# Ledger of designs, part 6: designed miniproteins, single chains, continued (3)

Each design is a single chain, and the fold is of that chain. pLDDT is the mean over its residues in the fold that is shown.

## One batch from the design tools (miniprotein)

Design m8175
Fold by ESMFold2-Fast:
Structure m8175 (fold): chain A 100 residues (1-100)
Amino acid sequence: SLEEFVDEVLKALEDYFKNKNWEEASKRFREIVEKVKKTMTPEERQRFARAVLALTEYYLAKKNGDLTPEFEARVRAELEAALGPEGAQRVLDKIDEIVK
């Protein structure tokens, strides 16, 4: 489900950025990629890829203090297209928690 997919992404982000458990993060990312290949259409896969890129850019902008409201709105739109509004908010909240 979309909710289970969001939960897996959040766990991968926590393992990678917060816990520094790169082995577990790598395993979770491989599991996410396999699910994407098996369950998503090409269009859904493209939206997911854009969301991952937007999330990475958001993390870097937040970390560097370069985050603007316009940039945040763009990232939110990309995340909402892939994960829905609730999923997008949960992912943004997790990055905010990790960066502080």
Scores: mean pLDDT 77

Design m8176
Fold by ESMFold2-Fast:
Structure m8176 (fold): chain A 68 residues (1-68)
Amino acid sequence: MLKLSDEELEREGKIMIESAREELEKGNYTNAMVLLIAGRTVLSFGDPESEAYKKQLKEIEELLEEIR
């Protein structure tokens, strides 16, 4: 099973979240949703007990709520 280090997880998650925020600012809700779902998929390869995982997941869920 592919597994990301906590550092790689934090980096990749941050990139996806920042890209999703940019799409939301542009009003591209579909693109933002796709990026957030991709971010959640990336997190699934990380350690769910890590602080990086928990922070990134919370931020993704908060942004998904904004699309509603």
Scores: mean pLDDT 77

Design m8177
Fold by ESMFold2-Fast:
Structure m8177 (fold): chain A 93 residues (1-93)
Amino acid sequence: SSVSQTVTQMGYYGGQGVQAAIQGDTQTMQQYMSQVQSLSDTLSSQGYTDQANQMLTLTQNGVNAAQQGDFVTANKYVAQMNQVVQQTQQQVS
């Protein structure tokens, strides 16, 4: 479904944003965060506002943890994003 595609892309770009933050690449991080925001708006417009907000919050928390040098916590947030992606995919399949 289009919802499954949107949440999958959101997880991908969110993970890439966190990875860029871990590497200290602020410009690349900001580009991926902009993609996550756009996809969050799309997912919300499809009726999945709670999932969109959860994904956005987890991505932001992951980036914040990475910027503080807490890469273990940053990767835990990426894992939680992947769980939300899988649960949303199963709901719409």
Scores: mean pLDDT 90

Design m8178
Fold by ESMFold2-Fast:
Structure m8178 (fold): chain A 84 residues (1-84)
Amino acid sequence: MEEYDEVLKALDEMIEALKNKDYEAFSRAFSRLLNELEKLKETDPEIIKLVEELVRAGAQRDYDKAIEILNKLKEVIEKKREEA
């Protein structure tokens, strides 16, 4: 689905931004991720839990953990795209 492609793009941009220590790009991509998930009316409890964990990791400035959460979220979204 085209909508999940935009979510995956935002996740990839967030991972790339964190690897480059570009926290402004990370913040912009995170806002886009949240907007795309709202457009999908996403109610998957696993996705919601991972997003909440991502918010906590960002608040703690634990960017290594944020990258791990982003990779897990990407796997879940890719699976949903294939099953849709």
Scores: mean pLDDT 80

Design m8179
Fold by ESMFold2-Fast:
Structure m8179 (fold): chain A 75 residues (1-75)
Amino acid sequence: MLAQLAAEAAAFAEAAMRAAGQAAEAGAPRVEVELVTPTEEVAAAARDAAEAALEAARAAMSPDAGEIEVTVRVA
């Protein structure tokens, strides 16, 4: 079940980063995303996905877009 939870966490992190990028582009000076995961293995997958999605979002965003901060923690 960890593989399924990790995949779901990664997909959610990607969607959250995409939404955060849109909010930053719309004029939010800072967007904070907090992801709560059940285990460290799922948290690691979410962090990796969020990092990759953030890099992609930064490449697509304007220089005037706000900052995006992600926190991933274990419940």
Scores: mean pLDDT 77

Design m8180
Fold by ESMFold2-Fast:
Structure m8180 (fold): chain A 97 residues (1-97)
Amino acid sequence: MHVFEAEGPAGEGEKKAEEAFEKAKEVGGVVKAKLTHNGETAVLTVEVENGEVVSVELVLTLPATEERRAILEAQGWKTERVSEEKLRATVSAEVPR
């Protein structure tokens, strides 16, 4: 399995992630994209087999506030406190084979 990595600030990182995804569609593999915006980070992991998305995981690291946690949990995200000031929020989906 090939691994394609993309990292950068919003815009540049998104363009690199799109290029990585196109390569993964051709050969199959995992795309790992890390995007940074306004002190928050987003890590997207996408598995591609035979040109189809098999699994997606998105992990956000953002300021730990009760309001943000409540909103994310209401939207189906799993939240975990990684420090007093930081929250990790995860959403994942697998496409049935």
Scores: mean pLDDT 76

Design m8181
Fold by ESMFold2-Fast:
Parts: C-alpha cells; structure tokens; sequence
Structure m8181 (fold): chain A 100 residues (1-100)
C-alpha cells in the first residue's frame, strides 16, 4: 500500500542518516555526502506517495540536503547535528505512518 511504502522510505532514509554518522567517525566524508543525497531522495519519494506526509517528508528531505551542503563545505560537526535531527524526524514520520 502507499502507507507501507511511505513507512519503508522513511526507515531507509533514517538508515542512510545513521550511516552518515558512522562514516563521519571514520573520516569517509565523500561517501557520507552520497548517503545524505540518497536520504533526501528517499524522503522526497515519500512526499509523493501519500499527501498526508507531504509537508513532513519535504522538511526531512530539506534537512538531509542541508546536511549534504554542510559536508561539502567541510562543516562536519554541523552536518552530523543536521543529519541526527533529520533521522529523528524521519523515524517519527515512520512511527506516525505505522500507527495508521
């Protein structure tokens, strides 16, 4: 169903955000940007699946894009904070969707 697909997309986005934090600890910054971009793409896809989550999904996508931008600027501490916030919001949206 669209709802099940939205849940899966939000969970996958959160997993990419967790991978970003892991890669940052390892100093693998180029791979980290790729995971931020993928998380943003998945959140955008979730916004198109079910209109009930559109605004939340777009906000999460923008947070992941900001994390990617910060990583490209070498602002890794700010990037980690933005990625952790985006992951938390993505997990909250998945939980809200699962409760329906």
Amino acid sequence: SPLERAVRLFREAAEHARKMAELARQGKYDEMVQHAEEASRLAKEAAEVDPRFRNGALAVSEAYQEAAKLARQGKYDEMVKNAELAATLSERLAAEAEAL
Scores: mean pLDDT 81

Design m8182
Fold by ESMFold2-Fast:
Structure m8182 (fold): chain A 72 residues (1-72)
Amino acid sequence: LESELQQRLQQLRQLIQNRDYQSYQQLLSELVGWLHELARKLGRDDLADQVLRTLEEVEEAGKRLLEILKSL
């Protein structure tokens, strides 16, 4: 589980380095879904809800950054 998360975070960093911002946003959304499913499988609906709220904020920030980059 820890190694899976670290691998996905490393992939996100590589996408930024490669200037592949669309794939970055897609992979971030996939990570959100994966964490939400993991929390549900563990029967922690309270944590699943908190994961969604926190990662939704991150996703919105990512969308704002993408709009800034498109404007350059």
Scores: mean pLDDT 72

Design m8183
Fold by ESMFold2-Fast:
Structure m8183 (fold): chain A 67 residues (1-67)
Amino acid sequence: MREKVLEALEEMVEEQAKQFGASPEEVERAKEKIEPLIEETKKKDPSLTDEDLLKALEGIRKLAEER
């Protein structure tokens, strides 16, 4: 479901923003880019489902936490 992908990406953006002390405005701008990126990704690969995107996001999160 697209809403779950958006929530996962928004949480990642918020976590990164907290690490760097980003302003609320910077966080909002980053969130605004999430939907266009999802749309572009799906246009490039129409076989991608929201579930596939969620799995990819979980993989990225685990990788980022190993920093």
Scores: mean pLDDT 69

Design m8184
Fold by ESMFold2-Fast:
Structure m8184 (fold): chain A 72 residues (1-72)
Amino acid sequence: MKELEERLRELEKRLEEVEKNPNLEEAVELSIELGVLALEMAVKGLMSGELAERLEELEKRVDELLKKLGFK
């Protein structure tokens, strides 16, 4: 759990920085890393509770950022 929590926290911080200075390349990289983390959490059965809620919120924020930048 500690490793997944730290990775989630790091993605949250990186997203905050990309939201301040939008860059499509960085937004796409965040989307990919978030997808990898989501798959790893799903495989470990960790798709409920606080971590799952934080992951869902990050997914929404990344989706909105990508739409703002003109990405599908």
Scores: mean pLDDT 78

Design m8185
Fold by ESMFold2-Fast:
Structure m8185 (fold): chain A 85 residues (1-85)
Amino acid sequence: MSEREILSRAIAAILDAIGVEFDLENLELSAEELRATIARLRARIRELEEILKTAPESLKPLIEKAIERQREVVRRLERRLEELE
């Protein structure tokens, strides 16, 4: 994976987290939609964690920020899901 591909994936993950946070604040999400989004974000976190293991040192802080942003959103989604179940 190139540095540009790593950068693109990390930025896409941060933007996706922002979009999900916006949806959580502005839309009424069903339990099914919450579960689907949690599964998707967890899969992305695992992908980013694998990338982090072999990434250039210069890109590691950005990947770590992307992972943390995704984890924060997953925690919010899990809390909302608990309120519905």
Scores: mean pLDDT 85

Design m8186
Fold by ESMFold2-Fast:
Structure m8186 (fold): chain A 58 residues (1-58)
Amino acid sequence: MAAQRGARAVLETVRLDPSKAEEAGKIMTELGKAEFEKGPDASEEIAKRAEELLEKVK
């Protein structure tokens, strides 16, 4: 759930502000690695970072 929430926030950030695509892409990469290497709880903090970035570009 957290990884999906983070991915949606990343995609919406890029739609609202394409100049943030590089930063959003880095967060997406971290989400994938955290889900694979550290499990579901690690993804929650990264998802929050993605949501914070989205809130700044709204």
Scores: mean pLDDT 76

Design m8187
Fold by ESMFold2-Fast:
Structure m8187 (fold): chain A 59 residues (1-59)
Amino acid sequence: GKRKLINSLIGTKLRLIGLQYDLELAESQGDTATAEKLRQEIARLQKEIAELEAQLAAA
């Protein structure tokens, strides 16, 4: 239902904010391996957000 889409979108956006913070910390510490993994996860979540927003707009 629409509520499930909204909850998924909110949860994914909150996770994205957390990962962006973690990336900033990893980069500040020179942790390149962690930074690379976080960039991949951020890109994936950004795509998921776009897909969820498209689904919500169509719902």
Scores: mean pLDDT 87

Design m8188
Fold by ESMFold2-Fast:
Structure m8188 (fold): chain A 74 residues (1-74)
Amino acid sequence: VLNDALNSRYEAAKRAIDAGDTVEAKKELSSIFYLGLLGEKRALDVLRDLRRYAEEQGNREVAEYADELIRLLS
């Protein structure tokens, strides 16, 4: 179960990806990454899900950004 903050950022990132708002999507991914740095263990799984979701939606720039954040957090 994701915490409320992580789930809220996840839903916001998905909406930004659906809207084609690459700037907003990257901001939400950065927020999720920051939660990961603060010790939220589920942040890595959420970033992986969002990378896959962005790839499926054809937003390669967001998918590549998520992959970079995953590498930094791993």
Scores: mean pLDDT 84

Design m8189
Fold by ESMFold2-Fast:
Formats: structure tokens, sequence, C-alpha cells
Structure m8189 (fold): chain A 77 residues (1-77)
């Protein structure tokens, strides 16, 4: 259970970093825009962590969805 939550949070962080990289390369984001985007992604990751700590049974399904989104984003890069 705890390991599944940790995995889902790890995947969410990986997706966030890939998304920032993709947007930075695609749109030429400034350092300020990257910082704002990273702050928003960190807030979303903390919200996900809090949710999964309360609902650890949802972690495997969320992890699978995150792995699919990571694969889709990597295919665009």
Amino acid sequence: AAADVARAVELARELAELRIEYLTKTYGLSEEQVAELREKEEADIEALRAYLEANPEDAPAIAAALEEEIAKLRAKM
C-alpha cells in the first residue's frame, strides 16, 4: 500500500518534469514561466499525495494512468 502510493507520487513527479521539458522545448518558455509551471506541478503532486494517503487503494490505478500519460508524452518528444 505505502509502496504503491510512493510509486504513484514518483510517476506524477516524472510526468511533471517531462511536461516541463516538453513545454520548454516546444514553446521556448522563460525561466520565470518554468518556475511558475514547476510550482503548479508541485502543488498538484502534493494534492495527489494527500489524496492517496487517504485512499491508498486507488494508487495502482492512478500509477497505471500516469505510466500511460508518460509514454504518450515521451512519444511526442
Scores: mean pLDDT 85

Design m8190
Fold by ESMFold2-Fast:
Structure m8190 (fold): chain A 93 residues (1-93)
Amino acid sequence: GAAERGGEGAERGAEMAARGSREGNASKASGGAIGAMGGGLSAALANGPGEAGERGLEGAQEAAEGGSLAASGKIEPEEAAERGRRGGRRAAA
């Protein structure tokens, strides 16, 4: 559903941010970080307001943080993808 697609977006975005950082491609790194944030937020929004939405926002923050770390070159693409996937799954829950 929409929550799973948001989680997949967070994973892909974080991985793209890390790859962009390693390639020296600032546009790709920034785009990936925004994608990770957008994916996490989309998953969180699919849960709606209330307790589920609050947990979703925590996951979205995790995905955004992972994307930011990836874009700054502090983590490898594989670790970035795992962090994005974890954040996305928490946002979708």
Scores: mean pLDDT 71

Design m8191
Fold by ESMFold2-Fast:
Structure m8191 (fold): chain A 91 residues (1-91)
Amino acid sequence: SKRKRELFERLHEAAGKIVQGIRDRDVALVEEGVEELVEVAEELERPDLVEELRRAGRELVEGIRDGDEERIERAAGRLERVALELAEELE
């Protein structure tokens, strides 16, 4: 469907923003990408994934602010897992 395609495109764009934000240590770009992933999860009626995205997003932002590379890696891995799960529902 058109809606499913649009959600998939939004998911891909949001994931790209998170990856770029991590690379650039750009907290605002990470927060933007996480919020876009939350919107996709809400459209798919997945409150479990919304909660995980918000939790992982907070950990990622705090890890970037503190320069905690281990925390950044763990949070990024969690966000990637959720993004892949959302992508599976849209394919």
Scores: mean pLDDT 88

Design m8192
Fold by ESMFold2-Fast:
Structure m8192 (fold): chain A 87 residues (1-87)
Amino acid sequence: MEKIKELLKELGVEIIHEAELRSLEEAEEVARALEDEEHGLVVVLDDKTQKLNEEELLEAIKKLIEENKKLGRNPKAIIIDANKIPP
């Protein structure tokens, strides 16, 4: 989480919202809705992202942001931590 936030700040990406969600299903639904935003970048931290190497995840995020900036877009980030959903 913290390294992702630091990367976003370093690349000048505004973090619009950190979502506290009540269920994993709600997190996935919100993420899909936000992916439809032309300038939006949604980062979902769940069981799938935990299986990825943190360096690989950070590299993927960096490439997406740099590509959007090259196209003249101003990406904004919404971070969803599904691991904080209560049982």
Scores: mean pLDDT 60

Design m8193
Fold by ESMFold2-Fast:
Order: sequence, then structure tokens, then C-alpha cells
Structure m8193 (fold): chain A 88 residues (1-88)
Amino acid sequence: MRVRIGAGVGTDDDHDAEGTAVVAQHPDGTLETLASDARGKTREAERDVLKAARLAAEKAARTGQTGLTARVGDAVGRSVHSREVEVD
């Protein structure tokens, strides 16, 4: 089964919306935060958040939560990376 992992932060109008997060988007458009580094802008934060996203995707595949897509990126919306992870 393929689960899409990426980053999508709904606009936080707060100027403090800095950092990295993994946000899952449900088919109805609602957003759920799976993992976040509260103020992390570093590659280390992105790496750790990507690891959390992979674990969340594997768990979702096991529990049948197939409508969930998660993404990793900058909360300010500067850079968004999408990855697809195949889980068995």
C-alpha cells in the first residue's frame, strides 16, 4: 500500500507560525498534526519530522486509515516536500 507523506500547514496567521510540521489532510479537508517541532527550522527538525511521518503512515496503513495524507514543510509555506512511502 502506498501512503503519501508530505507537509501541509493550514495558514496560521500568527507570525510565530515558524518551524516544521507533519500535517495530515483528511479527505474532507480537515487537518491533523501528526508531529511537529515547535520552532525548528533546521534540517535536523525536518529529518526528525519525516521519520515521525513515516511511522504515522505505517500505522495508518495497518489500521486502515487510507484517506490520510501527511506532508513535511516550513510552517511559513516557503518549502514543501512531498514523498510517497510504500508500506506493506
Scores: mean pLDDT 46

Design m8194
Fold by ESMFold2-Fast:
Structure m8194 (fold): chain A 100 residues (1-100)
Amino acid sequence: MASVQEAIDNFEKSEEYREQALKIVRTAAALLQAARELKKLGIVTPEVEEIERRAQELLARIEARVEEANDPELREQVERARREGEEEGREAVEKWLAEL
């Protein structure tokens, strides 16, 4: 049971931490994209702003750690997880709107 911080700080040390860190990237990117899509629709609440802020902080922390690791493969995996998350977040908002 690794904490979010342990997964981020140790993703180069084990496959388990790496998989957890990539899942965190994907989830944070999805939440950030969903918050941005909701704002485009005029849905600007303190909760949406807080989700955007926390997701941005988490992704910035991961990016700083990736830069410190200086591992091109890890950078590519993080960028892929980010792109997949962004697509999932966009699709989640589109699906929610279609089912209203």
Scores: mean pLDDT 80

Design m8195
Fold by ESMFold2-Fast:
Structure m8195 (fold): chain A 91 residues (1-91)
Amino acid sequence: MEREKIIKNLEEIKKSLRETYERLKAGQARGATEEDLRAVEDEIEFLDKLINGEEIPEANKTAEQVKNATPEDIGEIFSAYIKKKIEEEKK
């Protein structure tokens, strides 16, 4: 099912973010701040909520809606999340 494929894709993205986080933390990469590390942690937490079918208040989605999300729904949730981050960056 496409939903299972999306969950696997989200897990892969989450793993890549974890690897990035560990490399940044261990290597203290140039220009990486504590805010950058927290941003990656926030992204990992967001993906974890999508994967586990937890409520996402930022997107006004219940746990049931997240569990039954189609690839399109997940794309919309991601778009909403990115939009919020862009709005925060503008401030």
Scores: mean pLDDT 71

Design m8196
Fold by ESMFold2-Fast:
Structure m8196 (fold): chain A 74 residues (1-74)
Amino acid sequence: MDVVEEARKRVEFIIEQLKEAVKKYKDDPELVKKAVERAIGLADQLAQRLKDAGYGEEADRILEEMKKAAEEAK
């Protein structure tokens, strides 16, 4: 329970930081691309930890939320 709740808050934080980076670097596509890649990498690491702990469904939801946020950032 606590692990899943912590992971949910962490992915929300990652997505919020990505949105701020996109606003800050909107005139620099390469910096936006790097911000997206970093956010995806962090979400992938978080999802792998959840899958290893037996929370595969939650991990898949986090990855899907991150994909949507990354596509909206482009």
Scores: mean pLDDT 81

Design m8197
Fold by ESMFold2-Fast:
Structure m8197 (fold): chain A 79 residues (1-79)
Amino acid sequence: DSSRKLELESIEEEIKRLEEMKETSDSTTAITVTITQLKARRLLIQKDFAGARAKVAELRALGADALAARFEAQIAKLG
């Protein structure tokens, strides 16, 4: 619906802004975690559970275990 479309557009704009910020930052880990979280959220809204699980694995690799666990629980409830 239109609400979901607006949320997806907002997420995409924020990802673009953060990727531009990442190019000029002296530390990229926190920005990368935030980008990966937004990509996971986008995939969940699109009902791409396989893609969302891949982003959960990326969050764990980045040390964001608490965020990864929350998305994993959300995927389990929805899938």
Scores: mean pLDDT 82

Design m8198
Fold by ESMFold2-Fast:
Structure m8198 (fold): chain A 131 residues (1-131)
Amino acid sequence: GALRQEAEQLEQQALELFAKGTLEDLKKGFELLERAARLYIELGDLERVRQLADLFYFMGQLLEESDPLLAIRYYLLAARLYLAVGDLEAARRALEKAEEIFEKYRDSLPPEEREEIEREIRELRERLRAN
């Protein structure tokens, strides 16, 4: 129906933004993908959300040395998606990977990005503790 078509359109738009390679396009892509994930959850398609989480976790692993900021952002997205489907163990693993890469590269990250990542890590840690 219309809800699935909207989710698929948002997912496709997010993937196109990721392909453009700018930080602004990446952030917009993450917003659209989280909106698509919420619609998949409303549809009961938790497996699709889990597949997206697995994809972004894998992308994070590939980018750890070449683009640590992007790796951190992919791990944080994977953690949020795993949490959204109730996979707390996978969410914790993804968050731990984000924290590991963040601590390793902390001093080389732009101050604004560092503060944003620190806030997202704290918020995810608190949500995982509450569950």
Scores: mean pLDDT 87

Design m8199
Fold by ESMFold2-Fast:
Structure m8199 (fold): chain A 82 residues (1-82)
Amino acid sequence: GEKIIKEAYEEGYKYGKENPDASEEEIVKKAVELGLKYEDPGLQGAAVAAYVKGIAEAKGLSEEKAEELKKKAMEATRKARA
């Protein structure tokens, strides 16, 4: 799982740098697409959280905003799988 989490963060950081104008909706959509590649719910949630953390860091978002965005993305991923 550790390698997947690191790769998800790195992909998120790259996406955030390449797409500085990406909306919260676009970020959540991309995070869901990444998360759905993984079948294990724990790994799925961790990968989504790492991906959003990467984007938030690349965009210079506050810790509070980053946490809100992670929560939204993880919840959207859970709903998309249900």
Scores: mean pLDDT 83

Design m8200
Fold by ESMFold2-Fast:
Structure m8200 (fold): chain A 62 residues (1-62)
Amino acid sequence: SPDVERIGRTIRGTRDSIRELQQTGQQFQSQGDSDRSRQIQQSIDRLQQVHDRIVQQLDQLR
């Protein structure tokens, strides 16, 4: 299904974004910028929740 393929691309894109944010968060942490590091971690947590919800929703529709 084109919709399943589109959702698959979104899941991969979200995973890649999480990885990039993790690297950025580590960079800020190494620089002693705890506030920015925490903000990045909060964004990661939000994206992880969205990712998990999309995966669960897709699984329920199978």
Scores: mean pLDDT 82

Design m8201
Fold by ESMFold2-Fast:
Structure m8201 (fold): chain A 61 residues (1-61)
Amino acid sequence: SSEQEQLKKEIDQLKQQSAQLDQQLRQMAADGAPDEQLLQVAQQIVDTNHQIADLEAQLKA
């Protein structure tokens, strides 16, 4: 359905965002960023992955 295609697009966009945040976190860690900044980006990754899981659950319902 069109709703399933929209959900798939949203999931794909969030997966791309999560991958970009992962690369950012790795770069920040390599550059010696403070723990508080690393934790902030790590939290954004967790939140993004949670959104992906919620949308994937909707897609399978």
Scores: mean pLDDT 88

Design m8202
Fold by ESMFold2-Fast:
Structure m8202 (fold): chain A 68 residues (1-68)
Amino acid sequence: SLEDMANSLKELGGSLPVERFLRPLDPRAREALERAGIDPARPVSSLSDEEWIALVRAILELSGKPLE
């Protein structure tokens, strides 16, 4: 689920800036963050579950794949 994905990402990223954490996972990380309205310099652990869900949705929309 999107919630499970969000929780896993929060645990893996910890105190890293979210853009820095996501960049090796997705080259469109900056664009996804801009779409979700999230400051790329924010620590991964500072993001709410709702912000993580919005970010994952933005990534999926940029890839053209449907949400489950």
Scores: mean pLDDT 73

Design m8203
Fold by ESMFold2-Fast:
Structure m8203 (fold): chain A 87 residues (1-87)
Amino acid sequence: SSKKLLEEHRKKLIELLGPEKAEEQLKISEEIAEVLRKMGEAIDEELKIRKEIEETPDEEEREKLRKELEEFREKKREELIKLTKEI
């Protein structure tokens, strides 16, 4: 019932803020939801890389994967910071 919850949330915001301010707040909420979605995708990808590290028997290959994980984390952190600044 996510559709029902979203509709109830919209109605409540309109009642509290009026239609113009409610639409502005809903736009901000949608932009925040996009950030959260991107964060979830980044977490899932990080977990995949971590699993690959754990399954890799070669120490040199594991060290390479750890560096790739650190680079991935920094890149995704920068992307998310840019996205949040646009809200």
Scores: mean pLDDT 80

Design m8204
Fold by ESMFold2-Fast:
Structure m8204 (fold): chain A 70 residues (1-70)
Amino acid sequence: MEVTITFDATTTYAQIKQRLEHALDVEHADKITLIPSSDTPPSTIASAEKLAAEFSKKYGIPIELVASTK
């Protein structure tokens, strides 16, 4: 099952981590796509990239961060 997680400037590291855990443990995702909103600060994007790498390695599934191009 593919799961898409959107996050924005108000989303914390803990919330991104909790959403990833829910997608993997409850929804049994085999692929996750992370989509930042246009107002998402670089620090939040960096946290999402770090979590995507850690969870992808731990669970053995692809977790992708999608950047919108202008």
Scores: mean pLDDT 78

Design m8205
Fold by ESMFold2-Fast:
Structure m8205 (fold): chain A 69 residues (1-69)
Amino acid sequence: SLLEQARRKLEEGRRARERGDLETARQHFVEAVRYASRAMDEALRAGDEKRAEQALEVLEEAQRGLGEV
């Protein structure tokens, strides 16, 4: 799912940042934002408030990650 892709990219971004690979971290965080945004839009269209909240959480964490790299 898009939400699972977003979570995976968020984790990959965090790991790359921990290694000091800021370019790779930035790329993964950008992808996490894209997947999370799509997941949130799909959840909202489906009326799935819980899934939309989960996608928003990943989106906010990915945006914070981008601000740090």
Scores: mean pLDDT 89

Design m8206
Fold by ESMFold2-Fast:
Structure m8206 (fold): chain A 85 residues (1-85)
Amino acid sequence: KLQEIVDAIDALKAEARKTLDKETAEIVEQVANYLFAGVLSLAAGDEQKALEYIEKAIELVEKNKLPADVASRVKALAEKIREAL
């Protein structure tokens, strides 16, 4: 449920800090923060805000051309948040 998504977001941040260069890891942290804001908005019943935060996370992935593995993981988390709406 929502806790599983939060745990996966935290794991994404931790892995990025260990495996990616500093600049890319900082962008992944921003993406993770938007996904987390999406989860919080969902928990508060604000579905529109949740979708807006998911969109911002995906936009950062696309704009910064993050590694394919990271991009896939972010999109999977975004989909889990949408499924929880």
Scores: mean pLDDT 84

Design m8207
Fold by ESMFold2-Fast:
Structure m8207 (fold): chain A 89 residues (1-89)
Amino acid sequence: MEELKKRIEEARRQLEAELARAIELIEREPERLRELAEESWEQMGPLEREVAEALRRGVEEAKEALRRLAEARLKAFEEALEEEARRKE
């Protein structure tokens, strides 16, 4: 139980830090981030492509798409850890 809680908290902190840094980059250097998205388009996953498309429409759209991506990743991670914890009981 304690190990599961620590894993979830650590993942949340890392994801929150990554999200905050990504939002800051979108606000400070949207053009650079757009160029990087263009270069890496073929290597992107479907959710990442959604964020890249939003960047082409604007900064606010990119922030919203990024928040959705982060929420989806967090939920998937929490579900995976909860399922693994149940198996250990």
Scores: mean pLDDT 70

Design m8208
Fold by ESMFold2-Fast:
Structure m8208 (fold): chain A 93 residues (1-93)
Amino acid sequence: SNVKKALERLAEAVAEHVREEMEKAGYPEERIEEVAEKVKELVENEDYEGAAKLLLEEFPDIPKMRELAEIFLELAEARKKLEEEGKPVGNVD
């Protein structure tokens, strides 16, 4: 699926960004790979809310991780709104 391949590529890019920010913050490589893999799995499953929660819980003091989490929350909200807008709302008087 083209959508699945796009999500896999997005998840890889996000995992790379998480690795870079954790490396800059001085986290050990084992911890970096653990968190990056977990974020990658969440993004591949389109669990943007879960990805955001993980980043906010693990990295409350890293501004770029907070920004990434905010983007994920916006994506989750936008997706939810699109799914709700696409449903028949009955007759509008």
Scores: mean pLDDT 80

Design m8209
Fold by ESMFold2-Fast:
Structure m8209 (fold): chain A 90 residues (1-90)
Amino acid sequence: MVETAPPLSEEEKEAIKKAWEELNKLFAEVGGSTPSPVPETQEEYQKLRALLEETLKKIDEGIKKAEELGDEESVELLKKIKEIIEKALK
């Protein structure tokens, strides 16, 4: 049998959905990205969770680079993204 990632709980899906809505609002406010639709399938939720986990691993490096460049807007944005993702992933 082909191994599939374990299904997310309903609570995990709800947390991811809320975080994704908050991230979409944040991205819309900075004018750089169009809001993405909310995940509808189990696979979309799993893919989004993996993206959020990967973002958390890289976000501290991103914050450090933005601080070194004096890009206060990016520092503020990345810190807000980190907070939203950490809350979603517990």
Scores: mean pLDDT 72

